# Ledger of designs, part 33: designed miniproteins, single chains

Each design is a single chain, and the fold is of that chain. pLDDT is the mean over its residues in the fold that is shown.

## One batch from the design tools (miniprotein)

Design m1131
Fold by ESMFold2-Fast:
Structure m1131 (fold): chain A 85 residues (1-85)
Amino acid sequence: MTKPTEEDIEEAKKKLKEEIEEVKKLVPEATEAAEKVAEFLLKGLELEYKGSPQSEKEKLIEEYRKFAKENEEKLVPIYEEVEAK
């Protein structure tokens, strides 16, 4: 597994933006939670791109787990609507 390139990060940003727009159409109340998930994913890619130490990556994962637990009721409708299509 190699470090992501700037091109990989830009492509991820584009795809996440398209996914957020779809969430706005299907589950508009979950838009804020979807945007936050996108932020965690992009930050993870940036840490890989910069070659950050494993401890920084683990910290980001723990912050994401806490966010997901606190917002599980907002995230569940996204999964249900996406799987229904």
Scores: mean pLDDT 71

Design m1132
Fold by ESMFold2-Fast:
Structure m1132 (fold): chain A 88 residues (1-88)
Amino acid sequence: SAAELQQRILQTQKMFIDEIEKRTGDSDLAALLKDYLEGKISFTPEQLREALERLREILDKIREREGGQSLLEIFIENQIRELERLLA
């Protein structure tokens, strides 16, 4: 069903956020992104700018290490684009 598909997408997104937390130790960013994805919060412009800065730094480090298109890299690129749309 569509509801089951949406739940699976959310679970997959949360797994990528958990991987970001494991690699960076940034539990505050991980919690903020999960709350946003679950519809529990709306970002302030300050929180959006801070989250974008942190995600861009993480993306750069992953690109330096892995040298290719990982699923985690694609996830982070998609999150950056979504948050940039909210700031525009």
Scores: mean pLDDT 82

Design m1133
Fold by ESMFold2-Fast:
Structure m1133 (fold): chain A 70 residues (1-70)
Amino acid sequence: SANQQRLAQLQADLAALQQDLASLQREYDLMVQQRADPRQLAVLYAAISVTQAGISFTQERIQKLQDQLS
């Protein structure tokens, strides 16, 4: 069904966002260890925050769609 296809797409999107978050967190930790410029850290922190918001939003969409399919 279209809803099952949409669910599969959202699950794929979630996996990609989680992978991006892990990469950004590793980069942030490395930059902190290297005493990187605060401006560079702020840019990464903003990217992490946006990605976390995207994960939460996608998880909510998955839950709502799963509830409709139950």
Scores: mean pLDDT 89

Design m1134
Fold by ESMFold2-Fast:
Structure m1134 (fold): chain A 68 residues (1-68)
Amino acid sequence: MSEEQLRELAEKLMELTGLSERSALSAVRALAESDDPVVRAVTRHELLRAGMSEEELAELEAEIRRLR
């Protein structure tokens, strides 16, 4: 996944959750690049807490899988 694609996904996260660019980029990278299921689970939980719905999170994860 390119830096540009990561930034575009982070921008969508910022709009949905109000997270900072740094936090949004960190979350996208954790979901896209981490092999640790605990890190992925914690990141998903943080995004839900930040105001993202389970449907929006599933769409984000599907987009990340598509871009791999």
Scores: mean pLDDT 80

Design m1135
Fold by ESMFold2-Fast:
Structure m1135 (fold): chain A 84 residues (1-84)
Amino acid sequence: STVEKVIAIARERGEEELAELVEKLKEAAEKQPDPSAWDEETKETLLRLLDLLTKYALEKAKSEEEVEHIKAEAEKIRAEIAAA
């Protein structure tokens, strides 16, 4: 699957934390396909992944406008996860 390829690429790059978070979410989705039924631990794992991806995006940002956009999108996604 695409998710398994992402995990493999992350591990090949030495991004073990990213690989572990994605693998935990994959296992959670396989056991419970409906994200609204995920437990708090699984939701916290998803939020941790969002924080890590936000950090990577901010490190590559080339302007203050891009930084503000990344932060706004991350907060929107965080609110959607909390509301599920």
Scores: mean pLDDT 77

Design m1136
Fold by ESMFold2-Fast:
Structure m1136 (fold): chain A 100 residues (1-100)
Amino acid sequence: MLSKEEVKLETKVLLLLVAAFTNLLLYSRSGDEREAEAARELMKEAIELVKTLSPEAARRVLELFKKSAESVKPLLTPEAQRLLNEMLRELEEAVKEVEE
């Protein structure tokens, strides 16, 4: 029961998460709080959309984010790692709400 609307929504969520990761990496490199704030706002938008996904799609998004997070984590400063951990927790909580 995979709809075209669900595929489009999942793709939009993934693009928002890619943008959030980009701002997280820029924050790690620059220490610019504007990049951290951009990452948080993009993550907030992605989380709102994740709550409208099917449990299966939400789970796929979370697994892809976790894999990306593990890949970039060694490249991050401690401050950026803390922000990444916050983003991971927020996404995990949103996916858990969808599965309930």
Scores: mean pLDDT 84

Design m1137
Fold by ESMFold2-Fast:
Structure m1137 (fold): chain A 88 residues (1-88)
Amino acid sequence: SEVDELVKEQFRALGLSGSILVSLRRLPKDSEAAKKLEALDEQLRQDVAAAKTVDELRAVNRKYAKQHKEIVEENNLDKSLFVYEIPP
């Protein structure tokens, strides 16, 4: 969908890619960090699905980036897990 294309571009702007989920899946599934990131990912899916404009998607991105950073810092996760994936 058009929103999916915008999400991919916004992930690039945040220094995130689809491969970050693959990297984070290497964390123990029962860890508190993994649980918080799964909850944040679910919230992102809901917020993205509700976004109908670029401005709404930017607001979702700012919220996601802030909450993701907080989880990473609280759980001492390596920020280098972020990988750019260039859309075709």
Scores: mean pLDDT 59

Design m1138
Fold by ESMFold2-Fast:
Structure m1138 (fold): chain A 80 residues (1-80)
Amino acid sequence: SKIEELERKIKELQAEYDKLMDEFTAEMNKKIKERNAKTLQEIKEIYDEIFKKYGPKIQKVGDELLKARNELEELKREEA
């Protein structure tokens, strides 16, 4: 069914999103340790640097995930 297809797509997109977030977090932790970052401002500077690399990919997958979730919700509302 269309619902089952969307649920599979959401699962795949969620896995991709989680992987990107894990990679982002790992690189954050690495740079925080390397630079001995201790303040929120220092951490934010590292975040801004890494966001330039990962942000567009995370945003794209996040947008696709949101679209798929909204489509699934709309289809389920039609059955309710």
Scores: mean pLDDT 85

Design m1139
Fold by ESMFold2-Fast:
Structure m1139 (fold): chain A 79 residues (1-79)
Amino acid sequence: MMAEEARETALKHGLPEEAAEHLGKAAEAIVKGDYETAVKHLKEALSLLPEDTSPETIAAMVGQILRAVGEEINKRLGL
């Protein structure tokens, strides 16, 4: 669900499929609370981005993931 949404967003912005796949895996890891794995996949996705990728596109992708993470953390800390 969240992983697929992150992957679709990356593909919509014209990112390489490999980068989109790593972004999806990062989102999955975040949902599972595996932040170490999530960070590894985020770094890999960023390294695969074209040099001319706009900062706005990168910010939009990372922002979507971080927003979802923040919301999930708040829910877990409230329990």
Scores: mean pLDDT 68

Design m1140
Fold by ESMFold2-Fast:
Structure m1140 (fold): chain A 97 residues (1-97)
Amino acid sequence: SELKEKVIELLKKNGIPEEKIKKLEEAVKNNDEVTAKNIVLELLEEDPESPKAYLALIAYYLLSGEYEKAKELLEYAKEKGLLSEETIKELEELIEK
């Protein structure tokens, strides 16, 4: 429960629209990775270099319990300089092990 609240707050803080956050939450509830990826594609269409797309997908994997996928994508985004140091730290704190 605390994980979900912290992830949603991080998405809001990083400027992801509430409408997209709600759809992402519904995708998590339904285990619908296709809908999650469509949200990511919409964010990439708006800005191909946007950190928002990577953050949204990391959030989906984290909330779905896919911690290994979340870690791999976070490391990729970190190596490419796609996320702020603050966002990386917050995501690392949310991902245990």
Scores: mean pLDDT 80

Design m1141
Fold by ESMFold2-Fast:
Structure m1141 (fold): chain A 75 residues (1-75)
Amino acid sequence: MKLDELIEKIRKAAVEEKDPLKLSFYASQAFAEAKTPEELRRIIEALREVAKESTDPEVQKTLQAIIDALERVLA
């Protein structure tokens, strides 16, 4: 699956479905598809945008945990 398709599935899982498990699954797939630090930064920025749209506390917590984990990989 292309990175853009995975980012859209992440947004849908977080904002529309409010499903932390699907969110984590698609985020993991996006991370596996990222081949460069630039692609990884793109995923992190997309997750931050999704976090601003999300209203569910568990989804927000999951998004923050994923963002923090991916930022540690870039460090």
Scores: mean pLDDT 82

Design m1142
Fold by ESMFold2-Fast:
Structure m1142 (fold): chain A 55 residues (1-55)
Amino acid sequence: ERRKQMEEAEKLETAGVKGLSKETIELSVELGVERIEEAVRKTIEEREKRRKLKE
């Protein structure tokens, strides 16, 4: 209720420009982080090979 109103007020202030899109994307990304962790574990091994190459 009030907590949501405060968030909406802050988003509304920036919504006039483009704050909403950014805030929404950031939340979606963070929420998906845990699901990505499973895929990241495989990616970590790939990064080790590239780490030596990229340095």
Scores: mean pLDDT 56

Design m1143
Fold by ESMFold2-Fast:
Structure m1143 (fold): chain A 94 residues (1-94)
Amino acid sequence: SEAEEELKRFEDEWVAFVIAVAEGDDARALAHLAEAAREFAELVKLSSPEEVEKVLQAFQKGYEQIRPQLSPAQAAAVDALLAAMRALAAEKKA
């Protein structure tokens, strides 16, 4: 489905962020994080509120596992993404 394709694009961008962090390429990491934000916004349009909440919960769990490996600037960028994701999920539920 289109929603499954957007979920895969979101997940691929998050994986690309993690790889770029591991390779020490901060600019590429932040670019992939920005793309993940765009893909999540498209996913929200195609998904039920319950499906969006499941993606949000899975993302939060994944972030918590890698957070100690991130620089303060990288962690702040992911915190900003998570806040934006939560706002979009709340708007979808309303």
Scores: mean pLDDT 87

Design m1144
Fold by ESMFold2-Fast:
Structure m1144 (fold): chain A 80 residues (1-80)
Amino acid sequence: MQQQIDDVISSIQKSQTFSSWQTQLMRSSPSVGLTLRLSGVISQVGSNASRQQLIDQIDQMYQQGLISQDQYNQIVQIIQ
């Protein structure tokens, strides 16, 4: 499981798409603490990854209780 995330991270650090999603997420986030946490997740997944792959990772975080249902829904709408 960590190897999948590491493989994604390696691909991730060289994509302009990541900066676009991260910027929009930061602007839409009501709390800076939440924005920084989600920024970390997006930076690890968001570059050149498909929207489905990014959503899947965020879904896992929701299932682990790291984000609320409202936050999950808001992030999914931003990525779309």
Scores: mean pLDDT 54

Design m1145
Fold by ESMFold2-Fast:
Structure m1145 (fold): chain A 68 residues (1-68)
Amino acid sequence: MEERGREMLEQVRAAEPVLLALLREQPELLPQIERSLEGAIEQARALGFEETAAALEALLARLRALAA
């Protein structure tokens, strides 16, 4: 279980620069990305993947700050 959380955390870190670049190019996608990340955060928390949930929350905060 912990190992799956670590894999997800690595995927989140790998996806971050891509999502940031995408949002800069297509800011209209922000609501869709936010909903997807909110769902992922809820799932990570439900599974006990605290580090993954924290990383997703931090990513969501960065995307929101970029759009503000």
Scores: mean pLDDT 77

Design m1146
Fold by ESMFold2-Fast:
Structure m1146 (fold): chain A 83 residues (1-83)
Amino acid sequence: MASGAAVARVEPAGPNAIRVTNGSLEPVKVKVYVDGKLVAEATIPPGGSLTVEGLPPGKHRVTVEATNAAGSTVAEAELELPP
């Protein structure tokens, strides 16, 4: 497998926020969708993270499209954000 394959992890980062982490050795361009809406787009450095704030509390489906030189991957998670 090519070095630097896109790997993104999504987790809750507190009330109204989620964190997207780049687990690869290369920068990754991410698109973050919450309930099918694009809420953030950024390039995350190796081992870095992006925090998306201002999300409503409750259960959400989060989709992260991560792209780098090795290609594109999609990670999906169902997260519950505290009130």
Scores: mean pLDDT 75

Design m1147
Fold by ESMFold2-Fast:
Structure m1147 (fold): chain A 66 residues (1-66)
Amino acid sequence: MKLDDETARQKIIDLVVKNNGEISLTEAEEELKKQGLEVDSQVLLDIEREAGKKGISVSQYLLSLR
């Protein structure tokens, strides 16, 4: 099942928070795929770009959004 971009972002944030920032963006995507949930690659690219603009890691960026 394809997730909309907003739902995909929230589920990725929830997984990163649940794993105390110790999960990569790729690992979060793989976990969602195991649940039958597809994430658009554009969502992942947008998260990486936003983290890069702030000069912090993807995990740190996602933890800051909770």
Scores: mean pLDDT 79

Design m1148
Fold by ESMFold2-Fast:
Structure m1148 (fold): chain A 79 residues (1-79)
Amino acid sequence: DIEAGLAEARAQAEALPDAVLSEAGLAYLDAVEAGDLAAAEEAARRLAEAAVAAGASREEAERLEEQLIEEARRVIEAL
């Protein structure tokens, strides 16, 4: 279910060895749980930029941002 998925995602974000990715991931999940789409969009953008810094292509980062924003919208609508 959505609540269980969010809890697992949070544990995975906390376990990330890169502090910047971990903090951005937790900020995204906090925003989604709070129903704050604008904060979730900002956190998704920061995650995408962190992914580029870690070696992802701009195209991959743009797809990640779009997927995270769409997922946030779906989860927030279901809460």
Scores: mean pLDDT 77

Design m1149
Fold by ESMFold2-Fast:
Structure m1149 (fold): chain A 81 residues (1-81)
Amino acid sequence: SKEEIQKEAREVVENARRGKELVEENKEATSPEGVARYIAGKLLVIGSGFQGKLLLEKHGEELEEELKEELKKIMEEAGFK
């Protein structure tokens, strides 16, 4: 459904936001725990970018314009186009 697709897109946006926050908070970490959070944040950013790319390709016409713009930004920040 359209509503389910919007919900999935919002989850991707939230995961990307969380990933970026983990990266920013732990970018200077030297402890094992801090380094692990930094790596986890990087993986969340990459994974969210890939999920966003797939959502845009499969359901781009069904997504709200604002969500499409957010997913495109997330995809670009993760290194995808």
Scores: mean pLDDT 87

Design m1150
Fold by ESMFold2-Fast:
Structure m1150 (fold): chain A 82 residues (1-82)
Amino acid sequence: SLVKPSEEEIKEVNEHIKEGLKRVQEAIDKYKPSPEVRSLITSRSVAAAMRAVGLLLEGKSIEEIKAELDRDVQEIIDFIKS
């Protein structure tokens, strides 16, 4: 069931999402994907952020949320490199 996260948990997850999205943007700037690929990167980035928020609402630990988000971000970066 959904839980109400603390203010500190919300802040920590949001900051980790911002850091992950910054890593994705750095990969975009380096590898310069096409506009079509950029649209797919945007969709994947939104999905990763939404998944992190969903895990927080499900009462997953901050450590688990960060680990899953880091995996999603790395998958997006690997996609940009391919």
Scores: mean pLDDT 87

Design m1151
Fold by ESMFold2-Fast:
Structure m1151 (fold): chain A 91 residues (1-91)
Amino acid sequence: SALAERGEALIAEGEALLAEAKPILEVTNTIIERGLKGENDQRPEPKEQADAFYDLLKKEDKSPLEAGKEAERKKAEGERLIAEGRALLEA
């Protein structure tokens, strides 16, 4: 049905935004927490996520705080789209 197709599309869009936001938020939270504590330990983090994060900062000339803010916005939007899509599937 048209409602099911719309619901599934919204959920897919929301899940994509959450997938983009999650690794950035995990890396930015770790960097901010270490900075606040004055710690400079190389703790194990998913290397691929860390590499992707630093590549993003270099390419887009962004600070860790700016990247985190954008990721939080994507998370909020993703959660909103998933909720809307699920509501359409239940109608």
Scores: mean pLDDT 74

Design m1152
Fold by ESMFold2-Fast:
Structure m1152 (fold): chain A 68 residues (1-68)
Amino acid sequence: SLSPEERQELLRRYALDPNDIEAQKALPVDERMDLSEALLNRDREKLKALGLTDEQIDEVLAAVEKRR
């Protein structure tokens, strides 16, 4: 089982780089789908509910905007 801190870091890594193989293997597919949907919709409440901090949310949303 992942600790809350390990899960938080893996969610952050996956949000920044969807091709992170380690994050893909460690995170359940439903959590990865929820994260991807929340990022697409810029849903800060959902991202916070998934376990990201406000600072991490700002970072990952900025990175997503640069890619799109």
Scores: mean pLDDT 82

Design m1153
Fold by ESMFold2-Fast:
Structure m1153 (fold): chain A 104 residues (1-104)
Amino acid sequence: SQAALNAEAEALIAETNARLEELDKEFQKIVEEARQAGADKREVVRLEMEFGAVQVGLSTTLLSVRRLVAAGTLTEAELEDFKAFVERLFDRMREIIEELKKLA
């Protein structure tokens, strides 16, 4: 049903926002640790820019989900594509965090 798809989409949005907040807190902590350890400023700034780009990508993805929910046109296939894309973006955020950890 459309109501069930909309409920699942809202759960995806809530979960994605919670995961994003947790990863942002971890990233900011590691940025500070890298800076205190004397990591190359240019490399730290590059990773901050790359992390920010992924955050924008996630926000844009969630906006697309919200628009389809509001229009009542969200399909099961589209929701599965959004879930897969969100996981790929989180994988990229984790890769950036691991690269930053190597600079500390």
Scores: mean pLDDT 91

Design m1154
Fold by ESMFold2-Fast:
Structure m1154 (fold): chain A 111 residues (1-111)
Amino acid sequence: MEQLRKIADYSYEKGKKYPAVPVYYANAALLYIDTGDIDKALEVVEEGLKIAPNDALLLLVRAMVLYLQGKVEEAAKLIEEASKHPVFPALMKDKVIKEQVEKILEEAKKL
């Protein structure tokens, strides 16, 4: 757990130094989710979205954070927005991303 948080901090620092590379913010936020630091994950993903407002990976990571905060309907809407991006099918090849996205959409259907 402590090692993942250090890697998350490193990715976030790289995001701040290289803001044109939004993947650093997305990777940092995902690692903060894995360590249970949900408030920090939200801060980092929102900072990344200020730089790249339409980045599909950042939109999916924000949806994961909102889901963990109990905002299931808002999370599902962000997934629908991200699904319109050409890169979305490539992101869904990642098993962890696919399983989280499908879980959020299934829970939103039950509301």
Scores: mean pLDDT 81

Design m1155
Fold by ESMFold2-Fast:
Structure m1155 (fold): chain A 95 residues (1-95)
Amino acid sequence: SPRQGIIILVNLNAAFTAAVVAREFKLPQEERDRIAANIKKLFDGILEQETNPKVKELIKEMEEVFLKLLRGEIPVDEAIKRFNEIAKEIGKLLK
């Protein structure tokens, strides 16, 4: 539903902002681990509620981007671009 899509995007934006801040300011490992745990919990909850297989696939791709950002495996600019691309694709599927 459109409402479900909006809730997903709001929560994912907040989680992504936290990951970007952690990466840019090189936050302590304890804080990064807390952010990672919160991201994992958020994605698990969203996946449990989602029934559309294509949306599930895109949500899993977004989780991977967040975790790679926290691990320092991708630059912030690439993560932002990929996040926005996936978010737009999810939005189109939730007509």
Scores: mean pLDDT 80

Design m1156
Fold by ESMFold2-Fast:
Structure m1156 (fold): chain A 77 residues (1-77)
Amino acid sequence: SAAEEAAEKRLYENQKKLIEYLKKLLEKKLGKEKAEEFEKRMLELVEKLLENPDDEEARKELEELVEFAKPIVEEER
């Protein structure tokens, strides 16, 4: 149990940093308000997955957000 909890905490902390970085990139493309909306949605999904790693619906939603953000990041070049 302790091993799973430690892994989840590390994963969450790493994802928080990635989400913060992504937010800064999205600010340049979409503006601050929309970047904050993406950040909030991603954090909600990460929290759901932290509680239930096998939550397939949360995984699919997270994948869709990543796919939606991909073209915006790619436009940066």
Scores: mean pLDDT 73

Design m1157
Fold by ESMFold2-Fast:
Structure m1157 (fold): chain A 87 residues (1-87)
Amino acid sequence: MSPEEKEEEALRHLDAAYVAASRGDEKTAVEHLEKAIEIIEETEFSREALEEMLKIAKKTYEVAKENGLEKAAEKAEELIKLIEKKL
C-alpha cells in the first residue's frame, strides 16, 4: 500500500472515530482510533499529513471528553502523544 493510500486510510479512521464519538458510540470510536494508531505507528508520514491527523485527533479527544467517553478520550490522547512524538 502506498503512503498516500495509508494516509487516506488513517484519515478515514480518524473521521469515523470523530463521528462515532460525536454520537456517543464509544466502542466504534475506540475501534477506529486503534486502527489509526496502528497505521500511524507503522508508517512514516509527511509533517503536513501528521499535522492534519493531529488536528482531527485533538477534536476527537475534545468531543469524547464532552460526551463522557473515558475510554475513547484515553485512546485519542494516546494517538495525540504518538503523533506529537513523530513531529
Scores: mean pLDDT 86

Design m1158
Fold by ESMFold2-Fast:
Structure m1158 (fold): chain A 60 residues (1-60)
Amino acid sequence: SEAEKKIEYYKKMLEEVQAEADRRLARTTDPERKAEIREQYQKAVELMEEKIKAYQDKLN
């Protein structure tokens, strides 16, 4: 279904966002900058998880 395709799409984007966050955090030593990076990526993760949930709810 279209909903299943959208779920896979956002799950893939979520993996990419998490990988990018991990790379940036691994290369950052400043605690304040780490907090900023975590905040920005957490917002992106939450958005993608909301999209996944919305499409999963359509399948239930």
Scores: mean pLDDT 83

Design m1159
Fold by ESMFold2-Fast:
Parts: C-alpha cells; sequence; structure tokens
Structure m1159 (fold): chain A 100 residues (1-100)
C-alpha cells in the first residue's frame, strides 16, 4: 500500500529527528549505529522490501535506541523521553508492516 509505505517513512523520519536532537547525549558509536539502522529501515521501506525485512530493520532500530537509553541513565529526563519516543516509533513501523 502506497499510503502505508508513506506512513512508515514519516514515522522513521520522525524517529531520526528525535535521535538527532539528542546527539550530544548519546555515545558516538551508538549514535552512528542508530542512524545507520534508521537509514537501513528507510531504504527497506523505499525499496518495497517484504514485511519481514521491514520488521527486522525496525527491530534493529528499536534495539539500538533501547541500548542508548540504557547507556544514558544520567541524561536529562527530556532526552530520555525523546529516545523512548524514538523506540515507540520503531514499534509503530513494526505494527504497520504487519498490516502489509
Amino acid sequence: SPALREGMLKVLEEARELVESVKEYVPEELYERIMKEIEAAIEAVKNNESPEVIIKKAEEVRRAVMEALRATPEAPREVRLKLSSAAGLADLVIEEARKA
């Protein structure tokens, strides 16, 4: 579905913006890995990859973001909420891909 694909892309772009906005609080290696995983998920959606591939890529984004949350327990509450929101957006992509 073109509408479903457009929705997943917007959600992934929002996740990217949230992670970028907290870049200075995330360890560089984790930040680069999260950004790479988000780009891989975006490319999978753009290339109309199977739902299983899109789900796998979104799960990789979620895991990387959750690892960043665990690595930043002393970060300001607002930073940690943005990372939690990014993980939730990855979950939304998984749910939308399951409808395909």
Scores: mean pLDDT 89

Design m1160
Fold by ESMFold2-Fast:
Structure m1160 (fold): chain A 85 residues (1-85)
Amino acid sequence: MSEEELEREVVEALALMAVGVVRLLLRRGKAEEAREFAIEMARRLEEKGYREEAVRLLRESARVARELGYEEEARRLEEEARRLE
């Protein structure tokens, strides 16, 4: 495994963990905090050149939000993902 391959795997793992945190916050009724967390994590990934991973994080977070009944948060997360494309 090269250093670049390891970095990619770490970024993918961090993105999955971030979606997990979004799900936890939404289950606790912290919808605004969940949205802000997802957007902030996506922004950090974009700044590091991981734009595709940032888009996936936002889309997956939107899907989780919609699954849990947070339609407005899901819509805003999808709008952010579209902005990055």
Scores: mean pLDDT 84

Design m1161
Fold by ESMFold2-Fast:
Structure m1161 (fold): chain A 77 residues (1-77)
Amino acid sequence: SKEVQEKLAELERKIEELKAIIREKYGDSPFAQAVIAHLDALLAKMKKEVPKLPEKEALEILELTLKLLDETIEYVR
């Protein structure tokens, strides 16, 4: 659906924002590299799996993930 595609685009933007913050604060540390790799894996998995779900479940999972990312961004700022 269009709404699922829009939420996936928002997820991608927020993941890139969080990755930028992690790089700025922690540089090339092994922990920063591991966190960035985990975020990339999460985005890839969401893009692959979420479109296969019924729209209601897809939107619920995307909304929850976006809220967790927003809280994480606020925490690391």
Scores: mean pLDDT 88

Design m1162
Fold by ESMFold2-Fast:
Structure m1162 (fold): chain A 81 residues (1-81)
Amino acid sequence: MSVEEELGELLETLESHRDKLSPEIQALLDEARRAYEAGDLAAAGRHAELAVQKMQEEKVDPEVAAEVVRRFVRLLEALGA
């Protein structure tokens, strides 16, 4: 899959768990989606990475974290694997 497709899937996964995310992570998700919709995939990827890192810091539900991490790994594979 393309970087754009994997990034879109990651953002969709984060959005599906929005109610389980802190307001800080939700703000990062909103910035990532805004950049993605504007076609700025680099900015969208940076904000999405920050959201995933913040989830690890906040020790979000392990099942939610696992689902998001699986999508993030696919994005990283599309970028450089």
Scores: mean pLDDT 81

Design m1163
Fold by ESMFold2-Fast:
Structure m1163 (fold): chain A 79 residues (1-79)
Amino acid sequence: SEEELVRDEAAALIELINRYADKETVEKYTPKLVEAARNPDREALEKIDEELRKKGILTPEEVAQYEARRAELRARHHH
C-alpha cells in the first residue's frame, strides 16, 4: 500500500542519515521523518528529502543510495 511504502521510504531515509550524517542532522530530521511515517504523509517525506539534498546534508553518493533503495521498495510494493 501507499501508506506502507511511505513508512518504508521514511525508515530508509532515517537509516541513511543515522549512517552518514552528523548528530545535529540526525536529531533535527529524525522526528520529522518519524512523524511522516506515523501518519503516512508523502508530501512531508518528499519535502524532507528535498531539504536534505538542497542543503548538501547528503552527498550525491548518499542520495544515489537512497534513490536505489527507494526504487527497490517501490518495485517490491508494486511487484
Scores: mean pLDDT 81

Design m1164
Fold by ESMFold2-Fast:
Structure m1164 (fold): chain A 94 residues (1-94)
Amino acid sequence: GVAARIAGLERSVDALMEQAKKDAEESPEKVKATLEGFKRTLEEAQRLRDEASGDPELAARIAAVEQKATDGINQAEEDYKKLKEKEESERLKA
C-alpha cells in the first residue's frame, strides 16, 4: 500500500543522508552517485503525493521525504563543489 511505499522512501532518504556524509570526505564520483539517489527518491515521493491525496497524514509524510531529499540534493551539490575546490587547490600547490 501507499503507506508501506512511503515508509520505504523514509528509510531510503535517511540512508542516503548518512551515505552523503561519508561521500563528502571521499570523492566527487561518490557524491554524484548519492546525488542521483536523492533525485530518484524525490521523483518517487512526488509520484506518491498524487496517490496520497485526501490523506493529510500520508501527505505530511511525503512532504517530509521531499524536504529531506531536496536538502540532500543541495548539500551534495555543495559537497561536490568543495571536493573540486580541494582538487584545484592541490593542483596549484604541486
Scores: mean pLDDT 82

Design m1165
Fold by ESMFold2-Fast:
Structure m1165 (fold): chain A 72 residues (1-72)
Amino acid sequence: GAAELVAEAERLLAELREIAERLTDPVIKMVALKEIEELERQLREHREDEEALRRLIGTMRKAIASLRKFEE
């Protein structure tokens, strides 16, 4: 249900924050932090919408994959 999707989204947000904290390029880090803020806003707005939560989780997974390309 929505609660399990919220828990997964919160787990992915925590992972995104850990990746962002390890980024050394200040421009990439700023963009990553801004994206994380937007994802957090979407999670707050759609906590009861399972379809929106599934799309959001997909976006978060893509963001993680993209940011990992900038890790040393």
Scores: mean pLDDT 85

